Designed miniproteins, single chains, continued (3). Designs and how they scored, part 57

Each design is a single chain, and the fold is of that chain. pLDDT is the mean over its residues in the fold that is shown.

## One batch from the design tools (miniprotein)

Design m10089
Fold by ESMFold2-Fast:
Structure m10089 (fold): chain A 68 residues (1-68)
Amino acid sequence: GRVLPAFDPALLSERTMEVIELLAQGLSQAEIARRLGISPGTVSRHVRRAMAVTGARSRAELVALYRG
């Protein structure tokens, strides 16, 4: 089966990590977009990239991996 690695910040860009940190704090896509000065679509793109890199199958799984 596919083994998910431990969450490794080095595999993600700094901006993608900022998005994940805010997502883990419970912020919505709109709130993250406002805080970082980017579009909600850009936030969604960073979340999809992080899920692809980590192998997370949902936003909840991505947050769980980040929290350890």
Scores: mean pLDDT 76

Design m10090
Fold by ESMFold2-Fast:
Formats: C-alpha cells, sequence, structure tokens
Structure m10090 (fold): chain A 103 residues (1-103)
C-alpha cells in the first residue's frame, strides 16, 4: 500500500540522518525494496543506464522522469566504494522513490 511505502521511506530517511555505515546499508536496502514494490505493485518502470547517457549533473545518479520512469545509474545496483560514493547512490535512490510516491 502507499501507506506502507511511505512508512518505509520515512524509516530510510531516519537511517540516512543517523549516517553510520550500518544505517546507510539498511537505508539502501529499504530504498531498493521500495523501488521493487513501485515496479511490481504500481507499474513504475525502472531503467538502468550509464551515467554518461543521462544528461544529468556529474553528482546526480538518477531522476524520476515526467513520463513516470525511474532512471538510475547502473552503479546504484551495488553499495560499494567510499562513504561519499555510497551516500550519492543512496541520495539518488531516495530522490527517485520520493518523486514516484508523490505522483
Amino acid sequence: SDEELEELLEEAERLIEKGTEEDLREAYLLLRAIETRLEKEKGVKVEYIPKEEMGLPDDVLGEFREDGVIVLDESTKRLVGSKEEKKKKIEALLEVVRKALER
């Protein structure tokens, strides 16, 4: 339900604010679960493309398009790299799921 997805989003935001490595990993898993449910339950299309093909600023790894498609850089499929790189991936997932739920 939309209410359950909103509760998961609020929990993910809470974990991001705490900002430990473990909290960031848990937030990532929650955001991936929301993404999966948006695709399976709401029919939101999710597309993974190389960052270079997105036409977005260098620090932005995804967008929710006006046509209702979630577009994400393939690097967002794995939570690896520095804490800063992990945060950028999580921020991209957070933004696209938030926008998809606000529609």
Scores: mean pLDDT 84

Design m10091
Fold by ESMFold2-Fast:
Structure m10091 (fold): chain A 81 residues (1-81)
Amino acid sequence: MSREEFDEEVRVALAIMEAALLKNIADRYVKEGKKDEAIKFYEEAIEVLRQALAETTSPRHRALLERVLKDIEEDLEKIKK
């Protein structure tokens, strides 16, 4: 593994962890009936993942980010109704 490959892997891992934390906060707001707050945190999680995708070249890492992004986008759509 090159330094560049390792740096990308670390950035992807950190982005996924940050998005997961933001999603957990949003999920808690959904349970509390705080829909507007939940939307804000889901949108922040989506933005973190989109920024990571823009900087990611590895097909494996891109596929992982796209899967996590899709899951959060689906959660956001469920509460926007």
Scores: mean pLDDT 85

Design m10092
Fold by ESMFold2-Fast:
Structure m10092 (fold): chain A 80 residues (1-80)
Amino acid sequence: KKEKLQKAAKYASEALRHLFAGDVEKAIEYLKKAKKYAEEAGDEESTRYLQEAIKHAEAGDLVSAARYAFEALQNTLKAL
C-alpha cells in the first residue's frame, strides 16, 4: 500500500526531472512506471493524471505533460 504510493511518487518525480531535461523517452518510461504503482495502490486520481501526462508527452506537449505529472505527484504525496 504505502510502498506502492512511495514508488509512484518516486517515479513521477523522476519523470518530471527528465521532462525538464528534454529526455522525452525516459520521461515516458518513468510516467508509465509511476502509473503502474499508482494503479497497484488503488489511487485512481493519480492514475488518471499520469495517463494524461503520458498522452501529452507522446504528443510532444511537454508543458501539459509536466503539469499533469506534477498533479499526480501532489495527489500521491497527499495519499501518503
Scores: mean pLDDT 84

Design m10093
Fold by ESMFold2-Fast:
Structure m10093 (fold): chain A 92 residues (1-92)
Amino acid sequence: MDLEVLLLEGEVLGTPVGGAIVAMPDGTALVVLSAPTEEAMEAAIAALEAAGAELVSRFVDGGKHVAVLRFPSLEAAIAAAEAAGLTVRAPA
């Protein structure tokens, strides 16, 4: 299955946040975020939800906070990530 994936990187509250945008076959997009602190993750989730994201799941794995959010389109996900101060780029 050839899914389009874009990488996310940046800072929220001075804390490094990374992740990916995954374009889904149904035209929606998933945003997967990883942050070392709960505060940075809460701020990132709030910014993306304000832009129309639906929180799908949230957990802690290996001391990192992880969240999965859904957007109605890839374009909406990219615009929301950039508005939150994250850089969106294609994988090398």
Scores: mean pLDDT 81

Design m10094
Fold by ESMFold2-Fast:
Structure m10094 (fold): chain A 100 residues (1-100)
Amino acid sequence: SPIEEKMREMVEHVNAGDLKAAMDAAREVVELIAEELNLSPAERRSLLTYLYMMLKAMAEAKSKEEAEKNLQTLKDTIIAEFPQLAEYVDLLYKIAVEKL
């Protein structure tokens, strides 16, 4: 899917240390999800903020275990606040952990 492809691109950029390219890809991921789910402007802003937090958790983690734990906490937080995003956040978490 275009969403999965862009999520993989986003994770590849952050793992390469290119946070700017990762953040650019995160904005595209949000736009694709927003179009599919008809997200409100507030939901779009919240999702983008959470994706940036996930990118920072990956970039700043001192170990794979720390990154996975922090990503799991963020995933659970996002799904609790926005249950409609569960399938996309679970997919992104799986991609991120796979590439750690």
Scores: mean pLDDT 86

Design m10095
Fold by ESMFold2-Fast:
Structure m10095 (fold): chain A 57 residues (1-57)
Amino acid sequence: AEEAARRAEEGAREAGASEEGVRKAGLGHQDMANAGMSPEVAADLAAADARRAAEEA
């Protein structure tokens, strides 16, 4: 759980997301995991969403 959150947050930071975007990536992975997705895949998707938000901002 904590490792997946770090993975999502680091991916978002590398993409140039804001601090709020990084935080949302760390929270988003938990929602996806609760929906039956693996924590690692959820973390990757949360990071990708944060990256997209950074590109569109």
Scores: mean pLDDT 66

Design m10096
Fold by ESMFold2-Fast:
Structure m10096 (fold): chain A 88 residues (1-88)
Amino acid sequence: EEARELLEKGKQLLDEAHKALDNGDYETASKLAREARDYFDKAGEVALELEKKGEISPEEARRILHEATVLSTAAGLVEAAADYLKSL
């Protein structure tokens, strides 16, 4: 799967996590945010593999890595927030 496709799947899961959080479904929000983070982390790994093979430019790999890092961090914060709210 291409790195961009993994980013898009992660974004979809993160959107679903936000909707679950808004509905007070903290268990589902935590699970979906964790799944989104896994997709973003995988997107970064795939970008590095493709750059190493010469299939994408170092510039493209850097763009994907930056986006993946920002989104992975955001997903981790949503997971942490959902877990905290569930504990109350």
Scores: mean pLDDT 87

Design m10097
Fold by ESMFold2-Fast:
Structure m10097 (fold): chain A 86 residues (1-86)
Amino acid sequence: MAVTQEDVDEAVAILESLGMTKAAEAVRELAEKYGPFDAVTAATLALMVYAITEKELLRQGLPEDEARKKAVEAANEFAERYLKEK
């Protein structure tokens, strides 16, 4: 499947809609430096980190709002590290 700048723009929009502003910024930077494939890959993995972290925190009994906030923080940290270590 061909990955394009439109896919990057869509991935960024999804991240921004979930409050993952730092992850969205990291994905844009990845697209500029390394191309759309790496950007979309990082976005996809960040969304997985978000989903897994939220699920685990909810399992531990955290309120939904707090679990979501911490999941956003984890996804942001993941995306920033992905960019830094690239």
Scores: mean pLDDT 86

Design m10098
Fold by ESMFold2-Fast:
Structure m10098 (fold): chain A 64 residues (1-64)
Amino acid sequence: MSALQEARRRAEELVEQGRRLYKQGDYRGAVDHYLQAYRLYREIGDEEGARRAVQLAGEAVAKL
């Protein structure tokens, strides 16, 4: 895979890990993983992915 494809896959894995943590009630862990995904999406210019990741982080923060 190209570096771009690898970064996108990594961001997707971080979102999935965040969702698992959210379902387990670890909202702080979910926020951390979603924000890491947000950073990666921004670095690769994926505006839709970045917007989705920050929205998920906001939902997790609302549970704190």
Scores: mean pLDDT 85

Design m10099
Fold by ESMFold2-Fast:
Structure m10099 (fold): chain A 89 residues (1-89)
Amino acid sequence: MSEEEVRERLIETLQRVLGYPRAVAEKILDMLKEAGVTPEQLEEIVEGLESDDPEKRREALRFLNEILKKMTPEQDAELERLVREELAA
C-alpha cells in the first residue's frame, strides 16, 4: 500500500469505525505524522481498527492512544475540542 493510499484509508477508517468527522480524522493523521509514525504503522492501525477481532481492535486503539499521548498537550486538547464541537453540531 502506498503512503497516499494508507493516508486516505486511515481517514476513511477513522470516520467509519470511530465516527470521527473528516476534519478530526485529518487532524489525527497530522498528529501521527508529526509523531513520526511510519506508513507501515499507519497500515497496522487501519488493519486493527477494521478487524472483527476485538483484541486486534483494542491493540490498534491502544497504539493510537499512546502515540496521541506523546503529542503536545495543546494538540491533544485541540483534538478533544474538535471531537466535541463536531459531535455537538
Scores: mean pLDDT 72

Design m10100
Fold by ESMFold2-Fast:
Structure m10100 (fold): chain A 116 residues (1-116)
Amino acid sequence: MVELTESGGGTVEEGGSVTLTGKYTADGKIGLLGWYREKPGEPLRLVASISSDGKKKYFDKEVEGRASISFDKEKKTLYLNLSNLKKEDTAVYYFFAFNETTNTLAFGEGVELTVV
């Protein structure tokens, strides 16, 4: 079972930046980590992901050029930085970790970000 802890949400001014932090404590092979978001009235969407070796990164078109993702393997911690925030970035953000052994995605409880 993967245990996930999230932080770094809250209310942020438009044009500012935020760092969302996801940490896992699972034993086993985590192959992929990232962040989904759910905007009001919209489906759940992948924001960014990184492979556990750091070699493969994905960014959604809505955040491309404004997002960076980094993974500290020893601390089992994923950082998503979003810059030049827009009101449309207001969403609940879900940290995820993919367990390669079980072929399952684990999600955190969600971090609310409000851009004003």
Scores: mean pLDDT 82

Design m10101
Fold by ESMFold2-Fast:
Structure m10101 (fold): chain A 70 residues (1-70)
Amino acid sequence: ADELYKEALELIKEAEKLAEEGRFEEANRLMQRVKEIIKELEKLGKKEEAKELYERLDQLNRHGVRVALR
């Protein structure tokens, strides 16, 4: 559980850097992996960690990174 949360945080940081470089396709792939980790955390009952990661993804999405969150 904790390892999944740490992995997701590192992926979000990398996606932010890729988005700043205009590498939106690569950033989107990392954000899709984070979305998978959020689902895994929800299944494990780690709702607070899942919510925090979702909020970070939403912030990154508002900066123009494309993710299928709808």
Scores: mean pLDDT 75

Design m10102
Fold by ESMFold2-Fast:
Structure m10102 (fold): chain A 88 residues (1-88)
Amino acid sequence: MEKENEVLIEVLKVAKELIEQGKPPSDIAREVMKKLIELTKDLTPEERARVFRRVSEILAPVIKLVQQGKRDEALELIDKAIEEVKNL
């Protein structure tokens, strides 16, 4: 649980930095996937599956907002998600 939340927060922070840098959705998705694979290498299959599911649930609406040019709204959504994970 604790390690899963640590990985989730780190992946969300990477997505936030890429959005702040003005990266396109394709670059955000690629770098997030790369970081997610790297950070989950030492997790069990069950832990890895849970992290991937939570990342997809959080980032799907964020990426849609970026695709629509709503970067400020995407940043607000990801900041809220990071805060909620930290408070668990």
Scores: mean pLDDT 83

Design m10103
Fold by ESMFold2-Fast:
Structure m10103 (fold): chain A 72 residues (1-72)
Amino acid sequence: SEFERLRAALDEAFDVLRELYKNGEISKEEAIRRAEALARGFLDYARDHLTPEQVEELEAYVRKRLEELRKL
């Protein structure tokens, strides 16, 4: 489904940013900035293509992933 595809793409993008930070390639501040920008783009797309319930679930998931990144 579009929802599953979008969630998987978000997971991949956040995992890449985590690796870049852990490898010393980018700062934590830069990783968070990029993650927030990616999250905004994903959620903007989701609001036009997914159900309100799926958007709410994705928003909750994005908040969780961003919080995990901030705690690194």
Scores: mean pLDDT 87

Design m10104
Fold by ESMFold2-Fast:
Structure m10104 (fold): chain A 63 residues (1-63)
Amino acid sequence: SDANRSGRAGAEAGAAGDAAAAGVGNYEMFKLSGDPHAKEGAEAGAAGDAAAASRHGQLAYES
């Protein structure tokens, strides 16, 4: 639906901005943890997928 398309576009724009800001922090986490979930979370965030980034971040925290 149009509402779902508008919501997705807004979420993608917000996630892209957050991913750019988080880039430095994510680099430091990769260097310290070596956790593959942290790497995949940062890649998802850079791609603008906030939900996938959050999910992988949670898995990295739990692992």
Scores: mean pLDDT 53

Design m10105
Fold by ESMFold2-Fast:
Structure m10105 (fold): chain A 80 residues (1-80)
Amino acid sequence: MEGLEKLRATLAANPDEVMRVAGRLLLEAAERILEMIREGAAREEIEEEAARLEAEIAAAVIEKLREAGAPQEWIDALAA
């Protein structure tokens, strides 16, 4: 949880436009997980949603970055 918040702060401070787009998607995912935790969702439910969001965010971010002309190095790092 706190790791996602630190990542969010780092990405938000980055002036790079591509990083800001990726950061926005990560913020939405982080907020969804935070809400599940606040609602008292079971750990297994949170883990399943986190895995689903990770896969969706990875795919969406990779595609958006590719469309924006991001370097393949960035795309490769995200795919790993």
Scores: mean pLDDT 66

Design m10106
Fold by ESMFold2-Fast:
Structure m10106 (fold): chain A 112 residues (1-112)
Amino acid sequence: MKEELEELKERIEEVLERAKRARTREELEEVLEELEELDEELERLYRKIREEGPTKEELELLLEAAELLKEAALTLLKRVPEDDRELLLRAIGLILRAIGFEFDIRLELKKL
């Protein structure tokens, strides 16, 4: 699972760079859709890791991925027009999910 986590982290970093460059609503929506898919994959890997017994290294990689996802979503939020309620709420939702996920991972790390 370490390789899957490292691959996911690299994908999130690529999407973060695209978020920084996004200019049109279409570009912002594409970036947001990819971040939402990456969030679902991250949550899937976390559940699998928890079921199999987490290692400190796996939890640290999950935390790094969640932090990058939050950074990408925050970067995207700054570029969304104030009147685009749909994209704003989706970006905010993703940020809140990433924050909650970070708290859960940090709690699991304290148990190790």
Scores: mean pLDDT 86

Design m10107
Fold by ESMFold2-Fast:
Structure m10107 (fold): chain A 90 residues (1-90)
Amino acid sequence: SVEELIKRANEAIEKLKSDDPEVVLEATREVIDIIEQLINEGHLEEAKRVAEKAIDAFVEASKSPNWDVQLAAAVGAIAAATLLKVIESL
C-alpha cells in the first residue's frame, strides 16, 4: 500500500542521520527505490513529498565529518533531485 511505502520511506530517511556510512548507503538505496516505486504506481504527489524530504535529509547528511557519509549523501541528493524533475515532467 502507499501508506506502507511512505512509512518505509520515513524510516529510511531517519537512518540517513546515522554516522555509519554502511547504514547511510543502505538507507539511500532504499529511499530512492521507494520514490521510483511510488512514481511507477502513479502516486506522484506522495513521490514528490518523499523526494523533497529525502533531499533535505541528504543535504543534512552531506555536512557529516565522515567523508564516506558525505559521498553517499551527495549521490542520494543528486538521484532524488533527478527523480523530482521526472515527477514534475509527468
Scores: mean pLDDT 88

Design m10108
Fold by ESMFold2-Fast:
Structure m10108 (fold): chain A 78 residues (1-78)
Amino acid sequence: ARELLEKARELLDKAERALAEGDAEAAAKYATEAARLALEALKVAEGELVSEAVGLAIRAIGLAYEAGLRLGKAMPEM
């Protein structure tokens, strides 16, 4: 779980930087991968790591969504 969370944090930081630089395509790619790793970590996380995995997943999904909107792609309505 911890190694997945560390990698998710790294990718989330890259996604935030790419989005700030106007690279929505790179931001979407990194944010999507960060969300995937955070969700995988959540499947095996226990105790305090559950909250950390959920927090990272929410942030990463949010960034992926924002990057997708900037790319002009239709996002599914829930």
Scores: mean pLDDT 75

Design m10109
Fold by ESMFold2-Fast:
Structure m10109 (fold): chain A 59 residues (1-59)
Amino acid sequence: MSKEEAERFLKGARKAIESGDETVIRVVLAELERLYDQIPEELKEEAEELLRRARELLA
């Protein structure tokens, strides 16, 4: 995955999480987990933050 692709994906994921829609958050969590290994190292910290937030909201 390119840095630009990852940045666009993470921006979309953040908006989805901020929506508060549990169904949307659950889908985004699954996508973040599936794509995690393809995310550039420099953006992994942001991806980890979003994974943590999504899991907390679904707990």
Scores: mean pLDDT 84

Design m10110
Fold by ESMFold2-Fast:
Structure m10110 (fold): chain A 90 residues (1-90)
Amino acid sequence: MVGAGAGASGSEEVARKAAEAAAKAAEKAGGKVTGVEVVPSGEGGAAARVTIEAEDKEKATKAANAAADAAEKAGAIAGGGAEDPAGVPP
């Protein structure tokens, strides 16, 4: 399995809505959602994080991008990406 994630930030209400939309979009894109968190920001907003697993890097990237797009559609500032287990430099 390849790990991926998507993050979103905004008001607490927007972050929560974005997290739910992102999780659903990731599952629809073939990812497995393993975690969803919404954490209040010290700035009066909130940050949402969705943790995703997939069979390969292509599916993980697709799921993370779908999650980020769904979060942005919900009004949050969002980003996503896949982790490469070979990407640790010496």
Scores: mean pLDDT 73

Design m10112
Fold by ESMFold2-Fast:
Structure m10112 (fold): chain A 65 residues (1-65)
Amino acid sequence: SYEEKIEEIREEFEKEKKKLEEEYEEALKLPEEERRKKLLEIKKKFEELLEKTNEEIQKLLEEKE
């Protein structure tokens, strides 16, 4: 069902977001140079997660018409 697909997208987004938040907390414990590099990687992953989620939502909207 459409509702089940929306729930799956939401659950996956929340799961991946939580992982990135945990990576962020771990990054704060690193030395300055390594921390900066790790924060940049986390930023890229977060941007990729948002893009992926938007694409999945768009596909659902196209299927529903």
Scores: mean pLDDT 81

Design m10113
Fold by ESMFold2-Fast:
Structure m10113 (fold): chain A 93 residues (1-93)
Amino acid sequence: AIAYYKAAIAADPNDALAYNNLGALYAAAGQYAQAIAAFKKAIAIDPNNANAYNNLGAAYTALGQNAKAISAFNKALAVNPNNSAAKANLAAT
């Protein structure tokens, strides 16, 4: 739940996984601005988090920000060339 990950972040502000999971929950709720902010924090803590870049790209796609989405998916693939979600999302954009 969103409240759970907010509590986890309050206890450990450097928990990149908690920020990524919080972002995913915001995106599922249609709260894309909050999702983007959470994914950016996950990336700031762990710049090698390919899943956070992929999730950031998906949130940008939902907002119609295709240029930012393409940039984010390309960063996901630069971190992990085998990120199948980023490959599929980039092809669909």
Scores: mean pLDDT 84

Design m10114
Fold by ESMFold2-Fast:
Structure m10114 (fold): chain A 55 residues (1-55)
Amino acid sequence: SQAEQEAVQRNEALIRDRVEEIIARMEEAKKNSDPEHAENLDLGIESVRKMHEKL
């Protein structure tokens, strides 16, 4: 139905916005992290980005 399609579109947009927000926060956290923690954050950001690409 049209209502169902609109609900899917809204939910997908909300998920994308949330993913972008999470990535931005992780990027900010990297700026003041030690090298080991920054490397782990990079791996986390890459994983989140790869998931986002599949949406």
Scores: mean pLDDT 78

Design m10115
Fold by ESMFold2-Fast:
Structure m10115 (fold): chain A 82 residues (1-82)
Amino acid sequence: SEEEKLKEIVEKFKKSIEGLEEYIKSSDLSEEKKKKMLEILEEARKKLEEILNSDLSVEEKIEELHKLVGETEAKLKEVFES
């Protein structure tokens, strides 16, 4: 079902955020880069909740979640490569 698919995507995204937070905190990256990347992940968590609490259909929520994942990855890459 689309509802089950949405739950799976949400669970995977949350696990990815948690894993990245752990990686960033334990890394030898500068404190400035760590702060910026953790702020990006916190914003992603907030946007995820906004999508889930919206009046969008399940299918539209899946589309918005895929966009959020891509946007988050792009922002993290920009900070990491700076």
Scores: mean pLDDT 88

Design m10116
Fold by ESMFold2-Fast:
Structure m10116 (fold): chain A 65 residues (1-65)
Amino acid sequence: MDYEEIQKRILEETGVTLTKEQIQEIEDMIRAGKSVEEIIKYLKEKYGLSEEEAKKIVEIVIEHL
């Protein structure tokens, strides 16, 4: 997976800077079969993201799976 491209897209589309490790965590949650809603809740609680930011981040990561 091109984590550098994913990081750049997330920053460009949301203004949020995520580390490669944080992106890997999101990928692992998606691959484990967690719902988009569960991942959004996690990102909001863990990183203080808005619902729109979290949703966009999940969509970008899914596009690169």
Scores: mean pLDDT 84

Design m10117
Fold by ESMFold2-Fast:
Structure m10117 (fold): chain A 79 residues (1-79)
Amino acid sequence: SMDEDAQLYLEVQEEGIRVAEENRDKPEEEVLELARRRAREIAEKAGKSPFETQQLQQVAERVARRSLEVGPEAARKEL
C-alpha cells in the first residue's frame, strides 16, 4: 500500500543517515556502500523487486552522502 511504501522510504532514509553518522571516520565510498547494503536488506525483507531495491539503494546513498556533507541533524530536517 502507499502507506507501507511511504514508511519503507522513511526507514531507508533514516537508516542512510544512521549509517553515515556511525561510519563518519571511514572513506566516503565505504560509507555509501554500507548505506546501499542496508537499504538492500530492508527492501528484500519487505519483498521489493530488484528494480525497487535498486531505487531504495540510490535513496540511501543520496541521503547518506547528504548527511556526510551537512551532518545528521540537518539531513533529517530535509526528509
Scores: mean pLDDT 88

Design m10118
Fold by ESMFold2-Fast:
Structure m10118 (fold): chain A 61 residues (1-61)
Amino acid sequence: DVNTAIARAGSAAVEAFEKHGPEAGEKAARQTLRDAGYEADVKVEKTDIGAKVTFTNIRPA
């Protein structure tokens, strides 16, 4: 379901962000959503406590 896809995409984004930065996080999240049959606009921002991942316009692929 969409909630599971978002949770997995968020986890993938944070892991990629920690290793390779915000752009890698966004790419990982988009790929994870696509593999689950969804698309979204994804933004990954650096914060003092790690990464903030924002999903907008979530839709079926």
Scores: mean pLDDT 83

Design m10119
Fold by ESMFold2-Fast:
Structure m10119 (fold): chain A 101 residues (1-101)
Amino acid sequence: YEGSATGTVTAPASGPVTVTSTASAPADVVSVLLANGEPAAGAAARLAAGESISATSAAVAAGATLTLTVRVQADAPATVTATLSDAAGATLGTVTAVARP
């Protein structure tokens, strides 16, 4: 089962951003963060149900367009929620990818 989702947000301030991806069921997860179309952060892991993986970027500029893409592959239906957070831990946005048959 495979799924992907992409979301975009504008960075409200300069600084590092963190992507945290959480799986609802055992899944292979890939997250890629672009800042103004350039690679900023990424993570790839096999997650168990309720497990998370995080990646933190170098400092992005205020006003940068942040594009988060999440891909999921699983042997059963799985949902992956990725949260983009600023340096203070405030949520900037979320992306949900669903692995479907």
Scores: mean pLDDT 84

Design m10120
Fold by ESMFold2-Fast:
Structure m10120 (fold): chain A 66 residues (1-66)
Amino acid sequence: GAAEELKKREELAELLRKLGEKIEKETGYKVHGIVLSPEKALIILEKGKERKELLLTKEELEELLS
């Protein structure tokens, strides 16, 4: 139902926030942008002139935060 979808979206957004903070702390890359889909997240990272793109599933996000 609608409540379940909202909860999943909120959980995914929280995981992405935590991952972004972890990446910025550990690597010095900044989170430039995040694109959310129901199954996947695209995270765009920048450091100076370098840009990296990470395409992650919810499962991969949870593993990286473990």
Scores: mean pLDDT 75

Design m10121
Fold by ESMFold2-Fast:
Structure m10121 (fold): chain A 74 residues (1-74)
Amino acid sequence: MKLNEEAQKYLDEGNKLFVEGKYEEAIKNYQKAIELDPDNAEAWYNLGLAYRKLGKTEEAEKYFQKAKEIDPSL
C-alpha cells in the first residue's frame, strides 16, 4: 500500500478510538499516521485533541500549532 493511504487508515482508526473514549489508544494510532505522513495536519490536530482529553494541555497546544503550520485553515 502507499504510505499516505496507510497513514489515512491509522488516522481513521485513531478517530474511531477517540469517539469511543480510548484516548491513549487513539494517540498511538495518530502517532503512526504522523510517522507515515508527517504533513497530515488532521493527524496532528487530532493528536492534540486526544492529549487535551487526557489533561495534557501543553502537549495539545504544541500539536495544534504544528497542525496549523501545515494547514493554516485549521
Scores: mean pLDDT 84

Design m10122
Fold by ESMFold2-Fast:
Structure m10122 (fold): chain A 68 residues (1-68)
Amino acid sequence: ATAFSNLGIAYLNAEDYAKAISFFNKAIAIKPTAVLYTNLALAYLQLGDIAKASAYFNKALAISKAAL
């Protein structure tokens, strides 16, 4: 999980959003977290996929509210 999350962030910073999405999806498959859904939403937002960005931000918010 941590290795895939770190690779996702590295590709986000490199502006390789397709690879970032791939690695965040691998991390989410192991353990979904609000932070991973937020990073996935940011990657989709940078690609211009506003609908997917919005959907993943809403998933992140739902997890954050449940964790409180």
Scores: mean pLDDT 81

Design m10123
Fold by ESMFold2-Fast:
Structure m10123 (fold): chain A 71 residues (1-71)
Amino acid sequence: AADDARVPGVPTELVKEAAILAARYVMEGLSPEEAAQKAVDAIKDRLTPEQVEALYEALLRIAQVVADHHA
C-alpha cells in the first residue's frame, strides 16, 4: 500500500487526525496550503518543530490530492 498516510517520526494517530482535518478543510473550500497549515496548527502543541515541518509537507500533499478530486 502507499505510505502517504504515514510520516516518519510522527505518531500514526496524530498523522491520521491531522490528515482527516486537512481533507475536511479542503472540502469546506480552503486552499491546500491553508488546509494543511490549519490541520497542523490544531495539533502542533503535541509535536516537535521537526515533526511539524514533516507533517505539514505530508498534509500539503494529501490536501492537494483531495482538492484535485473535489474539483
Scores: mean pLDDT 77

